# Designed miniproteins, single chains, continued (2): the designs that were tried, part 83

Each design is a single chain, and the fold is of that chain. pLDDT is the mean over its residues in the fold that is shown.

## One batch from the design tools (miniprotein)

Design m7045
Fold by ESMFold2-Fast:
Structure m7045 (fold): chain A 68 residues (1-68)
Amino acid sequence: GAATAREARELAEEAARLAEEAGDKELQKGSINTIKAAEEAERTGDSTVARAALGEARKLLEEAKKIK
């Protein structure tokens, strides 16, 4: 639902911020793509896209946290 898409967007935005601070352009690109997917899910109400975006956002955020 909308709450899932919003959570995905918020997590992907945090991952994008951490990737930018670390200079990881690939992780930043992936995070931006996930933000776009979450925004599409919010617009269309597609729960499948929202859940996929949430899973990807969680993965990207964990990868961003591993950067030293």
Scores: mean pLDDT 82

Design m7046
Fold by ESMFold2-Fast:
Parts: C-alpha cells; sequence; structure tokens
Structure m7046 (fold): chain A 70 residues (1-70)
C-alpha cells in the first residue's frame, strides 16, 4: 500500500497548496513558516518516493505555483 500512501500524501499536499493559493488570491498573507512547511512536505515525498514519480512531480508543481504567487 506504499502507492496508496503516496497518492494520499501527494493529494493532501496539493490540497494544502490550493488553500494557500486561494488565500493569496483573496489578499490574505501567508506566513513564511506555512510556505516552508509545504516545501518540507514536498521534499519528504521526493526523498521517500523519488522525484520522478508522477504524483511527487504533481505535488512539486503545486508548491511551485504557490511560490510564484507569494
Amino acid sequence: SEELDLEIEAALVIMEAAVLKNAIRQGVPISPEELERLRKRVEELEKRYGKDHPSVQAARAALEEVEALA
């Protein structure tokens, strides 16, 4: 069930990124600590499951979208 665990963890990261993007778009400031926590979660996915996994790449892309708006 490592694949299922990855899919769930990646989906949670993507959803968290979507919440942060929505906050930025509404003019709500995000803390540097919130962005850093999201980065660490993506880095942990890359470390555990590999950077080339499609779901890991999707989580990384979601993080990059937040970083571009912040």
Scores: mean pLDDT 86

Design m7047
Fold by ESMFold2-Fast:
Structure m7047 (fold): chain A 82 residues (1-82)
Amino acid sequence: HMEQRVANLLTAAGIEIAAAEFAKSLGMEDEAKQAVRTAANLLAEHARMLGREDLAKRSQEAGDKEDIDGLREVYRELAAAS
């Protein structure tokens, strides 16, 4: 149950990161911001479940700054740790 939930959070975060990039490319500012915030929250939850508070903090900071590249780096590190 927990392992599958963790995998689902990471998958959902990846989808939201892709959605944020696409929305940003189209100038859809509100959609991009919403996707960034959702991705940051999903990645932070996944990181905390793995005991990676450092990655949870980086994810929230990237989300606050709308740093899509930062969210992708957190995603890659969590995927390698999962």
Scores: mean pLDDT 83

Design m7048
Fold by ESMFold2-Fast:
Structure m7048 (fold): chain A 60 residues (1-60)
Amino acid sequence: MAQGFADWIEPRVGRERAERARKLAEELLSRVPPGDGEGEWRALREAARKEGIEVPEQPP
């Protein structure tokens, strides 16, 4: 999931920022309860936000 997210944002922000967001997303995802899809998307969005990347409220 985190890798797919990084691949999705890379064209917009470049590989370096996408890779940093991926690593942070993996850390945040490890704290999300299993099966919490909304929590997973919130974790990905938070990782992107910390790298200055805007992400939609809803998953693509």
Scores: mean pLDDT 69

Design m7049
Fold by ESMFold2-Fast:
Structure m7049 (fold): chain A 70 residues (1-70)
Amino acid sequence: DGLAEAEARGQRYLPYVKATSEAVKYARSQEEVEEISQRVAEIAQDELRNHDPKAAEEKLEELIKEVKEK
């Protein structure tokens, strides 16, 4: 069932969606929103290539911290 696989992939992408939503709260411009979205997409792509969810989680945490500290 392709829907069950899509649901499992949706659960896998949920941390990225949540990280984007959290980081966007601290965005001061539309340009920052685009930058945050791009960085989250790059982290997701790296996780897909390297099968390293821990590294992805650490990168998402760093992104949120950087945006909060701006």
Scores: mean pLDDT 72

Design m7050
Fold by ESMFold2-Fast:
Structure m7050 (fold): chain A 72 residues (1-72)
Amino acid sequence: MTEEEREEAKKLLPKLEKEVEPELPSLNELEKKGLELQKKGIEALIEEKFKEAEELKEQYKKVLEEIKKLEE
């Protein structure tokens, strides 16, 4: 991961916080869990915990698949 990728992650974290807070009451448990995992993934990237960030990305992908299964 490059320094540029870390700077992008730092920019995304405030945007995710801003987007999540107004919409939290309308989200179901899985959608809320997905947003939390995405936020933690970005925080891990900022801290240069690249392996942890990859693991969080995989967990986020699984949550999205579970949401899709429930919406079917």
Scores: mean pLDDT 68

Design m7051
Fold by ESMFold2-Fast:
Structure m7051 (fold): chain A 69 residues (1-69)
Amino acid sequence: ASILKANEEALNYFELKQYDGAINIYENILKEDPSNQEALAQLEKISKSADLPLKLKERALALIQKYSN
């Protein structure tokens, strides 16, 4: 329930172009559940997105590397 709510919140941040907020939500999900496949998949999409600033993509990649080990 709470993770589903957090994923919806992250999508809302993307619509508002508040990408740091979206990444913060996925980081918090992974702190609670380091094996959360949905959060890792969404961060991978962010890291490979052509439309996002490099700093945000680097942040997403760092989180993937930290939690996908």
Scores: mean pLDDT 77

Design m7052
Fold by ESMFold2-Fast:
Structure m7052 (fold): chain A 58 residues (1-58)
Amino acid sequence: MELRGEDVDLLNRLAAEGKLGPFSSLRELAEQVESIAKETGDPRLQRLAEKLRELAEQ
């Protein structure tokens, strides 16, 4: 499974907005994105968090 351009754009936007903290693994990144998705109700972020979790389970 690969991240698409729109997934990378979402991650860059979250980083630019200061919403991402430090992470050392895809699992930690997925947990942060999932938290933001639950807070905002954005289904795109929920889908991104699921993709990141799947990548972390490789």
Scores: mean pLDDT 78

Design m7053
Fold by ESMFold2-Fast:
Structure m7053 (fold): chain A 67 residues (1-67)
Amino acid sequence: MEKEKKAQQAIADARAAARATGNPDVIATVDTVVAQAEKLLAQGKYDQAYKLAQQARDAAEAFRRGS
């Protein structure tokens, strides 16, 4: 339960970070990555889903800071 909830939260955080950029290309890219993370979550691969969602969030945050 805890790992699943962490992965779900990381996916939500990635989506929020992408929306905060206001850039539709970044939002579309993150949506693609979080869709993959949701697929991993459905397969019970919580650690992989969490890691992928964190990478998506970090990319969105880096875009917001660097542009």
Scores: mean pLDDT 82

Design m7054
Fold by ESMFold2-Fast:
Structure m7054 (fold): chain A 64 residues (1-64)
Amino acid sequence: MDEEKEKLIEETRKEIESLGVPAVAEKAEKDLRELAEEGASLEELRKVAESWIQLAKMFAESRA
């Protein structure tokens, strides 16, 4: 995996962890790593990462 993809995955995991949903962060990391290993572009990974962050935000808000 190239360094840019690895950095995106780590930053996405940290962002989701900061929202208080570590289980979602673990799922997002695994999904992004699998896609990157299968040849997904950096742009595709960013779109998937944004979807995971959005999902994590909604999940965190709904736990009130």
Scores: mean pLDDT 80

Design m7055
Fold by ESMFold2-Fast:
Structure m7055 (fold): chain A 65 residues (1-65)
Amino acid sequence: GPAGAAAASAAGRAAAEGDAERTREYAQKLVDAGSATEEQAQRVIEAAEEGDAERAGLYAAGGLT
């Protein structure tokens, strides 16, 4: 839905900017919106914390599909 799409876009942007904290917040919003499972959100967070912004962005985008 719209909330999930907005959260995925925001998570991808935060990850690209190297902001692991904001990536974590938006990954949680994906779970809350029903667009991702807690496990999928955790993968986004782990990739962002590892400094792999590209991987984090891909996982965030995949949460909507």
Scores: mean pLDDT 71

Design m7056
Fold by ESMFold2-Fast:
Structure m7056 (fold): chain A 75 residues (1-75)
Amino acid sequence: MEEEIEKLEKEIDELVKRMRTLESDYQAALAAGNEEEARRLFDEMVDVGVELIKKAVDLNILRRKLEEEQRRLAS
């Protein structure tokens, strides 16, 4: 369970870095007046955002299960 949590945290960190890059590129495209590029980048941000939310939900479920197991063992 802890190994699965660490794996998800790493995957989330990589997605967050990807999102920051896309956000920076999106702002640059908007500043340049490149609507086509801005729309493409926004669509990519939406896809990354959906994946990030899914992994964040999985992480929260695993963390909750780990806390329940730790409480059971500590009792």
Scores: mean pLDDT 84

Design m7057
Fold by ESMFold2-Fast:
Structure m7057 (fold): chain A 59 residues (1-59)
Amino acid sequence: MMEESRKSAQSLSKLPKSVQLKAVKEMAKVMSEDRLQSLIDSLREEGNDDLADELEKEV
């Protein structure tokens, strides 16, 4: 899970910001709370705090 979340965070951070936001909202609809939290933590580790804050609103 942690390694998968890190790879997802890295991939998301490479996308345009408009695509990042859309992808995160769609992921939040299908992911468990534990997976969402792992992704939030990984996004913060990548320095993508803006996207992490948006995803945190979905949890």
Scores: mean pLDDT 77

Design m7058
Fold by ESMFold2-Fast:
Parts: sequence; C-alpha cells; structure tokens
Structure m7058 (fold): chain A 57 residues (1-57)
Amino acid sequence: STTILLVAAKELGKSPEFVREVLNRVLRGEMSQREAAEELGVSVGSVSSAVAAVRAS
C-alpha cells in the first residue's frame, strides 16, 4: 500500500521522502492516522495499510 501513498503524494507535488516522514511520525505516535491521511490527501484506510506494511517489513 506504500505505492498508493507514493502515487497520491506525486499527484499533490510531494516527495517520497515527505510520505516516509509522515508515516514515521504516525509510527512514533506524533501524528494520528487521520492527520496523516489529511496531510497526504488519501483515505485513513490507505494510511493504516501503509503503516501495517511498514511494521511487517
């Protein structure tokens, strides 16, 4: 699901590094999944799936 976030970020003119920073902030508990979804312009489900994929890796 990280691919979906990278595609969405590109459409918004954001870098892949920005997407990773936002996901890392969620993983550190500095940002909620909803706040990350608003920041990246995606659904909360997309953020949740990406966070789960990162944790599984």
Scores: mean pLDDT 74

Design m7059
Fold by ESMFold2-Fast:
Structure m7059 (fold): chain A 86 residues (1-86)
Amino acid sequence: MEELREAIRKILSEVPGVTEEQADRIADRIVEEVEELKKKGNPVDKVAEFASGLVYAELIRLGVPQELADEAAKKVGELVKKYLES
């Protein structure tokens, strides 16, 4: 999970207007939720969709433009899916 956290943090830190502290907080939350959903037996696709949606919601709350929030959310969703399929 440390590798997943760092990869998510890197994606988020590249979003204009997101601070390092905000990227760390969001990455920590995503990893916690991914672990919890996987532990409860949720399918990989559903876990990835949830992670993507959570990133989008957090970035929109921070005032990130929709286009950038969508791009970052998709990248995180794909990353979570690849990590869980490995």
Scores: mean pLDDT 84

Design m7060
Fold by ESMFold2-Fast:
Structure m7060 (fold): chain A 61 residues (1-61)
Amino acid sequence: PLPSTLSGDEATELVVALLEAQGRPEEAARFRELAAKAREGDEQAEHETLRLYIEVMSELQ
């Protein structure tokens, strides 16, 4: 990926790590599955993955 763009893999790993740190390993696994489906062109999974990513990252800002 370009230096100014966070890759989907990096974003997925970050959110998964944060969910696991919060004691939510099942949700972390589900998020990773949703991200994989989004990569395959599932619009619903892409939308849900993006919303969850923004929500989690918002707390770190």
Scores: mean pLDDT 71

Design m7061
Fold by ESMFold2-Fast:
Structure m7061 (fold): chain A 55 residues (1-55)
Amino acid sequence: PVNVGYVRGLAVQAGLEDRYNELLDRLVAGELSPEEFEQRLSELEGESLKLLREK
């Protein structure tokens, strides 16, 4: 399972907080299912980790 707080922290550090907030807003608005949200969050985790390795 995806740890939402962990991914949020990574996204903030990587400069991708706006992407995280967009996904969360869409989830709250019912535009994303919880399953779609978790999938996109996993992708955001990978992107954030890549950016953090590049500094």
Scores: mean pLDDT 81

Design m7062
Fold by ESMFold2-Fast:
Structure m7062 (fold): chain A 76 residues (1-76)
Amino acid sequence: SKKEEAIKLLEEAKKAAEAGDLEKAVELMRRAGEILNSNELFGLADAVEMLAAAGEDAAARALTIKEVDEIISKIK
């Protein structure tokens, strides 16, 4: 299902963020947002991208992991 595909992308986004690959995490969150038509995921991706652009990589990583886990829990 589209929901299962989106959850898989979000799990991969979390793994990318844990590895410090914030660019990949943002890409995967945007793709999941497209599948789910989720303004929440687009907003999260924008926030993470802005933090990473500002050099706040630790904050961007922590935000991604926390918020992606919460979104996955709500859509499962």
Scores: mean pLDDT 88

Design m7063
Fold by ESMFold2-Fast:
Structure m7063 (fold): chain A 55 residues (1-55)
Amino acid sequence: TKADKLRKVVEEMGKKLNEAYEEAKKENKSVEELQKEMDKIFEETSKRIKEIEEE
């Protein structure tokens, strides 16, 4: 179902955000660099959600 697909996309977003945060801490990245990576994840997630909604 579309709901199952949306749930998976949201769960994947959460995993990617957590990975970006952990990697930023490990590499001593700035808050600004982390924010840019998170913004990209949010943008990709939004596009994916839109694609699923359009199915």
Scores: mean pLDDT 82

Design m7064
Fold by ESMFold2-Fast:
Structure m7064 (fold): chain A 91 residues (1-91)
Amino acid sequence: MEEDMRALLAAMERLLAEQPELPLPQALTGIRQLDIIEENGSPELQARARELKARFEEILARSEAKTAEEERKRVLEILEEELKELEEALK
């Protein structure tokens, strides 16, 4: 169990190194797995899980902010296109 938790932590550290901007669903899943390690792990594993969870939470916050900005841009582009088509149809 401790070895399995340590392997999971190492795998998550590697995932963050390879994909610093994780998709929201993957970041949420990572946080859930880290919560389990915090509840069941040794003090060493709990400390590692907390540090890694802070990194996932930072990625989550950045992803949410980025998604909101991108969604805003998409909505504005759609509205601009629809308005242009409507003006052309009314001429």
Scores: mean pLDDT 74

Design m7065
Fold by ESMFold2-Fast:
Structure m7065 (fold): chain A 89 residues (1-89)
Amino acid sequence: MLTVEEQIGYVLDLIGLLIEAERLGVPEEVLEAFEEAVKLAIKAILEGKLTKEQADEILDLLRRALELIRQGRYEEALELLKEAIELAK
């Protein structure tokens, strides 16, 4: 189970990724999916539902989605965001 220090670290990383996504001026559908993924991940982390491995996988999916967003590859980014949402449930 994640320590309090690890939970804080993951939450800050997730918020940072969301801020970067918002700054890129992405389509509403992509931003809504990113917001939902981050919201569910934060909730799952704070409720102690995620292992370190699961938290790392969600962060990797969101970082990869953000990179696809930077490239204008929105459909591929949405697929990764949907995977992150399912993993965070």
Scores: mean pLDDT 87

Design m7066
Fold by ESMFold2-Fast:
Structure m7066 (fold): chain A 99 residues (1-99)
Amino acid sequence: METDILKGIAAIAVATIDAIVHQDEKREVQPRAPGTDEERARKLIERLKELIESGAPVDEIVDAMREAVTALSGVTDPELVEELLKAVKEAIKYINEKL
């Protein structure tokens, strides 16, 4: 079922987050709202598609996928939500084929 693939990716994401959190929780001052969540989502969709097409490493695809999933919570455009979900599904499929 689809949930098994999502659980596998979630486990990898959690391990990656744990490693990052243990490095240092201090963040430099970053402008975190240079545009709308919708603008960020559009850029993430394009980046995720490019990474899949270029055969990028799994780590890069996982990172882009995490950003895309986070952007979903701020997106109200149903067309953008559908494109984001489609891009994430393609990323999951690509990762699963590599495993």
Scores: mean pLDDT 64

Design m7067
Fold by ESMFold2-Fast:
Structure m7067 (fold): chain A 85 residues (1-85)
Amino acid sequence: SEKEKLEEEILKAFEEFKKAVEATNSPLAPRILELAAETLRLLAAQGKYEEALELVKEALELVKANKPEEALRYLEERKEEVEKL
């Protein structure tokens, strides 16, 4: 199903994201990973799989650009937004 395909893409994107975050050796890495996982759980609970995939891809792009502080801010803002909806 389309949902199962999106879930697989999210898991694959999150694995790549986790590796990229760990590669930064940033002291923010544990918080970034925890916040991303929590926000993804909230989006999945709401059935927002496309938004969940977009979240991981955007955060991954920031981490790959060596901007872990910006990735953390992005995730904090998105989690706050998701909790309001």
Scores: mean pLDDT 85

Design m7068
Fold by ESMFold2-Fast:
Structure m7068 (fold): chain A 94 residues (1-94)
Amino acid sequence: DEKEAQAQAYLVEGYKALKEGNYEKAIEYFEKAIKLTNGNYGAAWSLLGEALFKLGKKEEAIEYYEKGLELMEKGKVSNEELKERTEKLLEEAK
């Protein structure tokens, strides 16, 4: 699916921005991935939460970690490592 491939590309670029400390750029890419998948991208929600947490938006980060975990459990399990990492980040954010 061309849309799924593009969403994956946005996730990869967002993750690179996140690792470089460019949180605003990371958010932009993750939001594009989420929009392209009609909100059905758990990994993008989880990583969006991480970028928001880095910007001090704790409450929004918690909400998006929970959304990401819900989607990863109910839908296509894309990455068990990311799921476990998101669970740890959620506990640390509380």
Scores: mean pLDDT 83

Design m7069
Fold by ESMFold2-Fast:
Structure m7069 (fold): chain A 86 residues (1-86)
Amino acid sequence: ELEERARRLEEELRRLLATMSPAQQRRFEAVFALAVADRHTGPAAEAVRARAEAVLAALADVALSPEAVALAREIADLAVEAARAA
Protein backbone atom coordinates (compact mmCIF):
# COMPACT_ATOMS: atom_id res chain seq x y z
CA GLU A 1 0.00 0.00 0.00
CA LEU A 2 1.58 3.24 -1.24
CA GLU A 3 -0.03 5.46 1.43
CA GLU A 4 1.19 3.17 4.24
CA ARG A 5 4.74 3.18 2.84
CA ALA A 6 4.59 6.99 2.51
CA ARG A 7 3.49 7.37 6.17
CA ARG A 8 6.26 5.03 7.38
CA LEU A 9 8.94 6.85 5.37
CA GLU A 10 7.64 10.26 6.52
CA GLU A 11 7.88 9.17 10.18
CA GLU A 12 11.41 7.78 9.64
CA LEU A 13 12.39 11.00 7.84
CA ARG A 14 11.07 13.19 10.68
CA ARG A 15 13.01 11.17 13.28
CA LEU A 16 16.19 11.22 11.20
CA LEU A 17 16.04 14.96 10.35
CA ALA A 18 15.64 15.77 14.07
CA THR A 19 19.12 14.24 14.66
CA MET A 20 20.86 16.01 11.74
CA SER A 21 22.82 19.25 11.53
CA PRO A 22 21.84 21.75 8.78
CA ALA A 23 24.85 20.59 6.72
CA GLN A 24 23.77 16.93 7.06
CA GLN A 25 20.22 17.91 6.01
CA ARG A 26 21.60 19.68 2.89
CA ARG A 27 23.67 16.59 2.02
CA PHE A 28 20.62 14.34 2.60
CA GLU A 29 18.57 16.54 0.22
CA ALA A 30 21.34 16.28 -2.41
CA VAL A 31 21.46 12.45 -2.08
CA PHE A 32 17.66 12.37 -2.49
CA ALA A 33 17.73 14.74 -5.51
CA LEU A 34 20.47 12.66 -7.18
CA ALA A 35 18.51 9.42 -6.59
CA VAL A 36 15.35 10.96 -8.14
CA ALA A 37 17.32 12.41 -11.10
CA ASP A 38 19.00 9.02 -11.75
CA ARG A 39 15.50 7.52 -12.28
CA HIS A 40 14.57 10.12 -14.94
CA THR A 41 15.88 11.27 -18.31
CA GLY A 42 15.90 14.63 -20.06
CA PRO A 43 17.30 18.14 -19.57
CA ALA A 44 15.52 18.79 -16.24
CA ALA A 45 16.85 15.53 -14.75
CA GLU A 46 20.36 16.31 -16.06
CA ALA A 47 20.24 19.78 -14.45
CA VAL A 48 19.07 18.33 -11.10
CA ARG A 49 21.81 15.65 -11.24
CA ALA A 50 24.52 18.27 -11.96
CA ARG A 51 23.37 20.48 -9.06
CA ALA A 52 23.09 17.51 -6.67
CA GLU A 53 26.60 16.32 -7.62
CA ALA A 54 27.99 19.83 -7.01
CA VAL A 55 26.35 19.98 -3.55
CA LEU A 56 27.66 16.48 -2.69
CA ALA A 57 31.18 17.53 -3.76
CA ALA A 58 30.96 20.70 -1.59
CA LEU A 59 29.72 18.63 1.39
CA ALA A 60 32.06 15.62 0.87
CA ASP A 61 33.41 15.93 4.45
CA VAL A 62 29.89 16.02 5.99
CA ALA A 63 29.06 12.56 7.37
CA LEU A 64 25.71 10.89 6.63
CA SER A 65 24.71 7.61 8.26
CA PRO A 66 24.11 4.58 5.99
CA GLU A 67 20.50 4.65 7.26
CA ALA A 68 20.09 8.25 6.02
CA VAL A 69 21.47 7.38 2.56
CA ALA A 70 19.22 4.28 2.36
CA LEU A 71 16.16 6.32 3.43
CA ALA A 72 16.85 9.01 0.79
CA ARG A 73 16.94 6.33 -1.92
CA GLU A 74 13.82 4.57 -0.59
CA ILE A 75 11.89 7.88 -0.58
CA ALA A 76 13.14 8.56 -4.14
CA ASP A 77 11.87 5.12 -5.25
CA LEU A 78 8.46 5.80 -3.68
CA ALA A 79 8.29 9.29 -5.24
CA VAL A 80 9.00 7.86 -8.73
CA GLU A 81 6.45 5.05 -8.18
CA ALA A 82 3.80 7.56 -6.98
CA ALA A 83 4.41 9.84 -9.99
CA ARG A 84 4.02 6.91 -12.42
CA ALA A 85 0.82 5.76 -10.64
CA ALA A 86 -0.74 9.23 -10.98
Scores: mean pLDDT 80

Design m7070
Fold by ESMFold2-Fast:
Structure m7070 (fold): chain A 55 residues (1-55)
Amino acid sequence: MMRLMDSGEPAELTARLEEVLAEAERLLAQGVPLDEVKRRFALRATEVRREAAAR
């Protein structure tokens, strides 16, 4: 693969970020520590990177 469309679409990325942000706000409102919210965010980011790297 030379280039293709690996950069992805901004609209899709924005929608995913909005979902994660909404979940983060909900967890914070429930009193979940920021550290835990950050860890969950990092795990999701790792999964996204893993999927991209795999295929």
Scores: mean pLDDT 66

Design m7071
Fold by ESMFold2-Fast:
Parts: sequence; structure tokens; C-alpha cells
Structure m7071 (fold): chain A 66 residues (1-66)
Amino acid sequence: GIEALKYAEKAKEALEKEDYESAIEYAKKALEIDPEYRGAWYILSLAYKKLGDEEKAKEYLEKAKE
């Protein structure tokens, strides 16, 4: 729904500002509303990759591909 999209938009904006902690928080909020929202899984993957957590980045990237 629109709520999941709005949180995903905020997550993407935070990612662009290099605020990876906020990007993770907003992406998780989007996924609480819609767990099938691939874009939010992709944002989580990118944020964790930027934070150096390669294992979580890979895990969430695989979820984004489902």
C-alpha cells in the first residue's frame, strides 16, 4: 500500500544522504507493512553493504530477488 511505499521512499532518501541507520529503519518499516516489497529488501542490502556487513547484505539481496 501507500504506507509501505512512503517508508521505502524515506529509506531511499536516507541512503542517498549516507544515513545508513535511518535507511535500515525505514526499510524495515516498509517490510513490516509489506514483506514482499522487493525494493525495501534491496535498500537493506545496500545499506548493510555500505556499513561493511557483507553477510547481511548478501542475505537481503537474495530476499530482494524473490
Scores: mean pLDDT 84

Design m7072
Fold by ESMFold2-Fast:
Structure m7072 (fold): chain A 78 residues (1-78)
Amino acid sequence: SALEKEAQEYGRKGREAYEAGDYETAGKYLVKAGELYEKLGNRVNAAVAYYEAAKAFEKAGDLESAKEARERALRLLQ
């Protein structure tokens, strides 16, 4: 679906930003990917995207966004 391709594209952009050292931007793209996977009902991919976002936000020093993303991931895996 178009929504699935959009989720994959945001995930790709997030990982590219992470590799470039743009950790705050990486976290934001990965949150968008997670939200799109949630809309698709793909809880596992959503949880992975939120967990990756949390790791990116931690590297950015954005501990509040990291905590929020981890909590979103955990709710989907439990």
Scores: mean pLDDT 90

Design m7074
Fold by ESMFold2-Fast:
Structure m7074 (fold): chain A 55 residues (1-55)
Amino acid sequence: SPREIAIKEAVRGVLLGAYDFLEELYKKTGNESYKEEAERLRKEAEELEKEIKEM
């Protein structure tokens, strides 16, 4: 439904925003946990984009 697509797009936007924030923290701190968490969020955003394209 259009509502479900809109919600998934909004969630994807939040995930990508969090990814950017964690990547910046990794660059500033060198802490691998930020890099690992950022990669997890990026993969979730990619999966969500795939789901949206199949709806």
Scores: mean pLDDT 87

Design m7075
Fold by ESMFold2-Fast:
Structure m7075 (fold): chain A 75 residues (1-75)
Amino acid sequence: SSEEKVKQTEEQIKQLADEIIANAPSDRVAATQLRALADYLRREAARSKDPLMKEALLRQAEELEARAEELERRA
């Protein structure tokens, strides 16, 4: 279902974000990589024909930007 695919995609994005934070050499580098991932998700949202997927990708991009801002404040 569309809902199942959205949930799987959100879980994959969260795992990737956590791996970026864990493996980055600094909070600044992690923030830069999270912003790049957010930009990628916005481009994928623009290509999506599924409204649920589009909305989920945009929300995940906003969450990644917020996490990047937190990391930059700690740097």
Scores: mean pLDDT 89

Design m7076
Fold by ESMFold2-Fast:
Structure m7076 (fold): chain A 90 residues (1-90)
Amino acid sequence: MEITLTVEGNKVTVEVKAPEDATKVYVQAFLVGNELYVLVFVEKKDGSVETRVAVIDLKKHGIKAESIELDQKEKEVKPGETATFTLTLK
């Protein structure tokens, strides 16, 4: 699993490149102090789940946020497909 995070203004784009055996990608996010925690779960054809956590220091980006809006919490994927999720910080 490869994860790319892009921060632009109050939006964070989460791009997840699915492994060859992936079927679905899930994203969940939490604010803890000045940090954004992005949890990514990839469900595979054998029913196993690969998990990654990415952390963004929002203070380094000049962002203050009290809440997060996620466009979608899950997406079905084909092998090698990139799933894109957008987090809006408020």
Scores: mean pLDDT 84

Design m7077
Fold by ESMFold2-Fast:
Structure m7077 (fold): chain A 71 residues (1-71)
Amino acid sequence: MEELLKRIGEVAREAARILETSKNEEARRYAEEALRHAQEGLAALLAGDLETARKHVEEAERYVRLAREAQ
């Protein structure tokens, strides 16, 4: 639980930073997808669905990596 919550916070912070600072449209699109998955992961975590939360966190982290590479 604590591990997933920390990862959600890190993804949300990085995605928000990219959306605020990046002028690259592809990077912004990936950051938006990362934030969406982070939000869905948090909702699943709060509902006690750890498996679904983990899948969303992994997808969010993947989109953050794509966003960074697109910059």
Scores: mean pLDDT 86

Design m7078
Fold by ESMFold2-Fast:
Parts: sequence; C-alpha cells; structure tokens
Structure m7078 (fold): chain A 68 residues (1-68)
Amino acid sequence: MPSREELVERAKRELRRAVDAGASREELTRLLMRLADEIVEQAESPDEAGLALQEIGREFGRLLREQE
C-alpha cells in the first residue's frame, strides 16, 4: 500500500497541475472528491486516511485562497 506521504504528495501534485491548467473551483472540487476516495481506498488505516485528508484539505484551501 502507498504511504500517507506518497498519497498526500500525489494528491498535492494533481491539484497543482489542475490549477496550472486553469481549472475552475468546480473542477478542483471534483478532483478533490476523486483524490479523497482514492486516499480512503488506499490508506493503511482510517487514522492514516484522516491525516492524509487533513493535509490535502489544507492544500485545497490554500489553492482556493490564491485564486481569489
């Protein structure tokens, strides 16, 4: 199984690529939902999934603030 660090790094890369490609808030939200589902499926435990989701939520919030 991928580590929490690998899951977070991959998700952050995908979000950054989407922003760089000019993705809308709606597109970013859909991407976040897909990434969250992948994390829940691939994480070693619910605790690891929760920590990964917190990290990705922080990155998502940061990117949305930068678009405002």
Scores: mean pLDDT 81

Design m7079
Fold by ESMFold2-Fast:
Structure m7079 (fold): chain A 61 residues (1-61)
Amino acid sequence: MEEDLKKAEEYIKKANEAHRQGRYDETAEYYLKASEYYEKAGNKDLAIGARIVARDLREKA
């Protein structure tokens, strides 16, 4: 749904802001939230991508 895609994009923006501030835990949480909304929107590839980014950030943080 278009609303779910828009929410996913909003969480990606929040993730980018948190990352810029060095808040890697919050960045990972926002990517996980974006992944949930991408999945609800039917964009499995974007959902998987967001989950991978979140995992990588948690392993490096």
Scores: mean pLDDT 81

Design m7080
Fold by ESMFold2-Fast:
Structure m7080 (fold): chain A 66 residues (1-66)
Amino acid sequence: MQLVITTSLTPEQEIALVLSLLGIPGVSVTRVGPNTLIVTTSLSDEQAAALRQFLESIPGVSVTEV
């Protein structure tokens, strides 16, 4: 599964988000631009849905599944 994340977060909040995501087994994060991240995961559908809900719960974070 691949997610495109667009943020309006501060640099400090974005670093905290990236570190939180990198702490999840089976998740990798690539920064492709200012305020844009690509998240690639080998999680189950249930775990992937939970991750997406978590990300969408963060103010200033928008998620698109590819």
Scores: mean pLDDT 79

Design m7081
Fold by ESMFold2-Fast:
Structure m7081 (fold): chain A 66 residues (1-66)
Amino acid sequence: SMEKLEEIRKLIKEINEEAAKDPRYALTPGEWARLRRAIAEGKTVEELKELYEHGRRLSRRMMELA
């Protein structure tokens, strides 16, 4: 639906804005590929948000170990 597409666009915008503020928390190419695949497969906006938050948690843990 148009509503779902608009919500996905807003999520992508938020991800890019977060990365612009702190590039260390940017999604990797692999994480972007996973997100694009999930969108193509028709995953819900909530599932897409969970993928993004999972990636952020992993990045934060890696930074704590470095």
Scores: mean pLDDT 77

Design m7082
Fold by ESMFold2-Fast:
Structure m7082 (fold): chain A 79 residues (1-79)
Amino acid sequence: MSIKRQDLDSGIIIIYINENGIRVKGTIDKRTKRSIDDSKSIARSGMKQIGLSDDGIKALIDTINSQKTSGSIRIEKIK
């Protein structure tokens, strides 16, 4: 598994996960007034549907946990 993180000046964090040929882009927008627990739940569900392992899911959740108590997350499978 490889993980790349980019923190944008706009308050957006982008994380790329590459695991067993599955490439995933996570976008975390800290400007959005959304519960971080709701964001984690949505992210976990989406990542399981994409086929990420528990290690891949943990890596993204750890990134979410590193921010303040608000933020939305979007999970996208990339080719």
Scores: mean pLDDT 70

Design m7083
Fold by ESMFold2-Fast:
Structure m7083 (fold): chain A 70 residues (1-70)
Amino acid sequence: RGELIRRFIENAHTLTPLEASIAYLLLSAPRPLTVREIAERLGASQATVSRHLNRLVERGLVERTPEGYV
């Protein structure tokens, strides 16, 4: 989480509002969250959330696990 927080801060200026909301939600969550749960909590479509999550994974800001995203 420390490394994730550091990379989030360094890249905050390049994140969309939705990506920042996803990152905040994942940092505050006690467990990995699925695309469906993130979409439901943010009031966005699963397709939109999945697209932004893929970008965040490529940037190393979030990680994909079998149980969801962290």
Scores: mean pLDDT 76

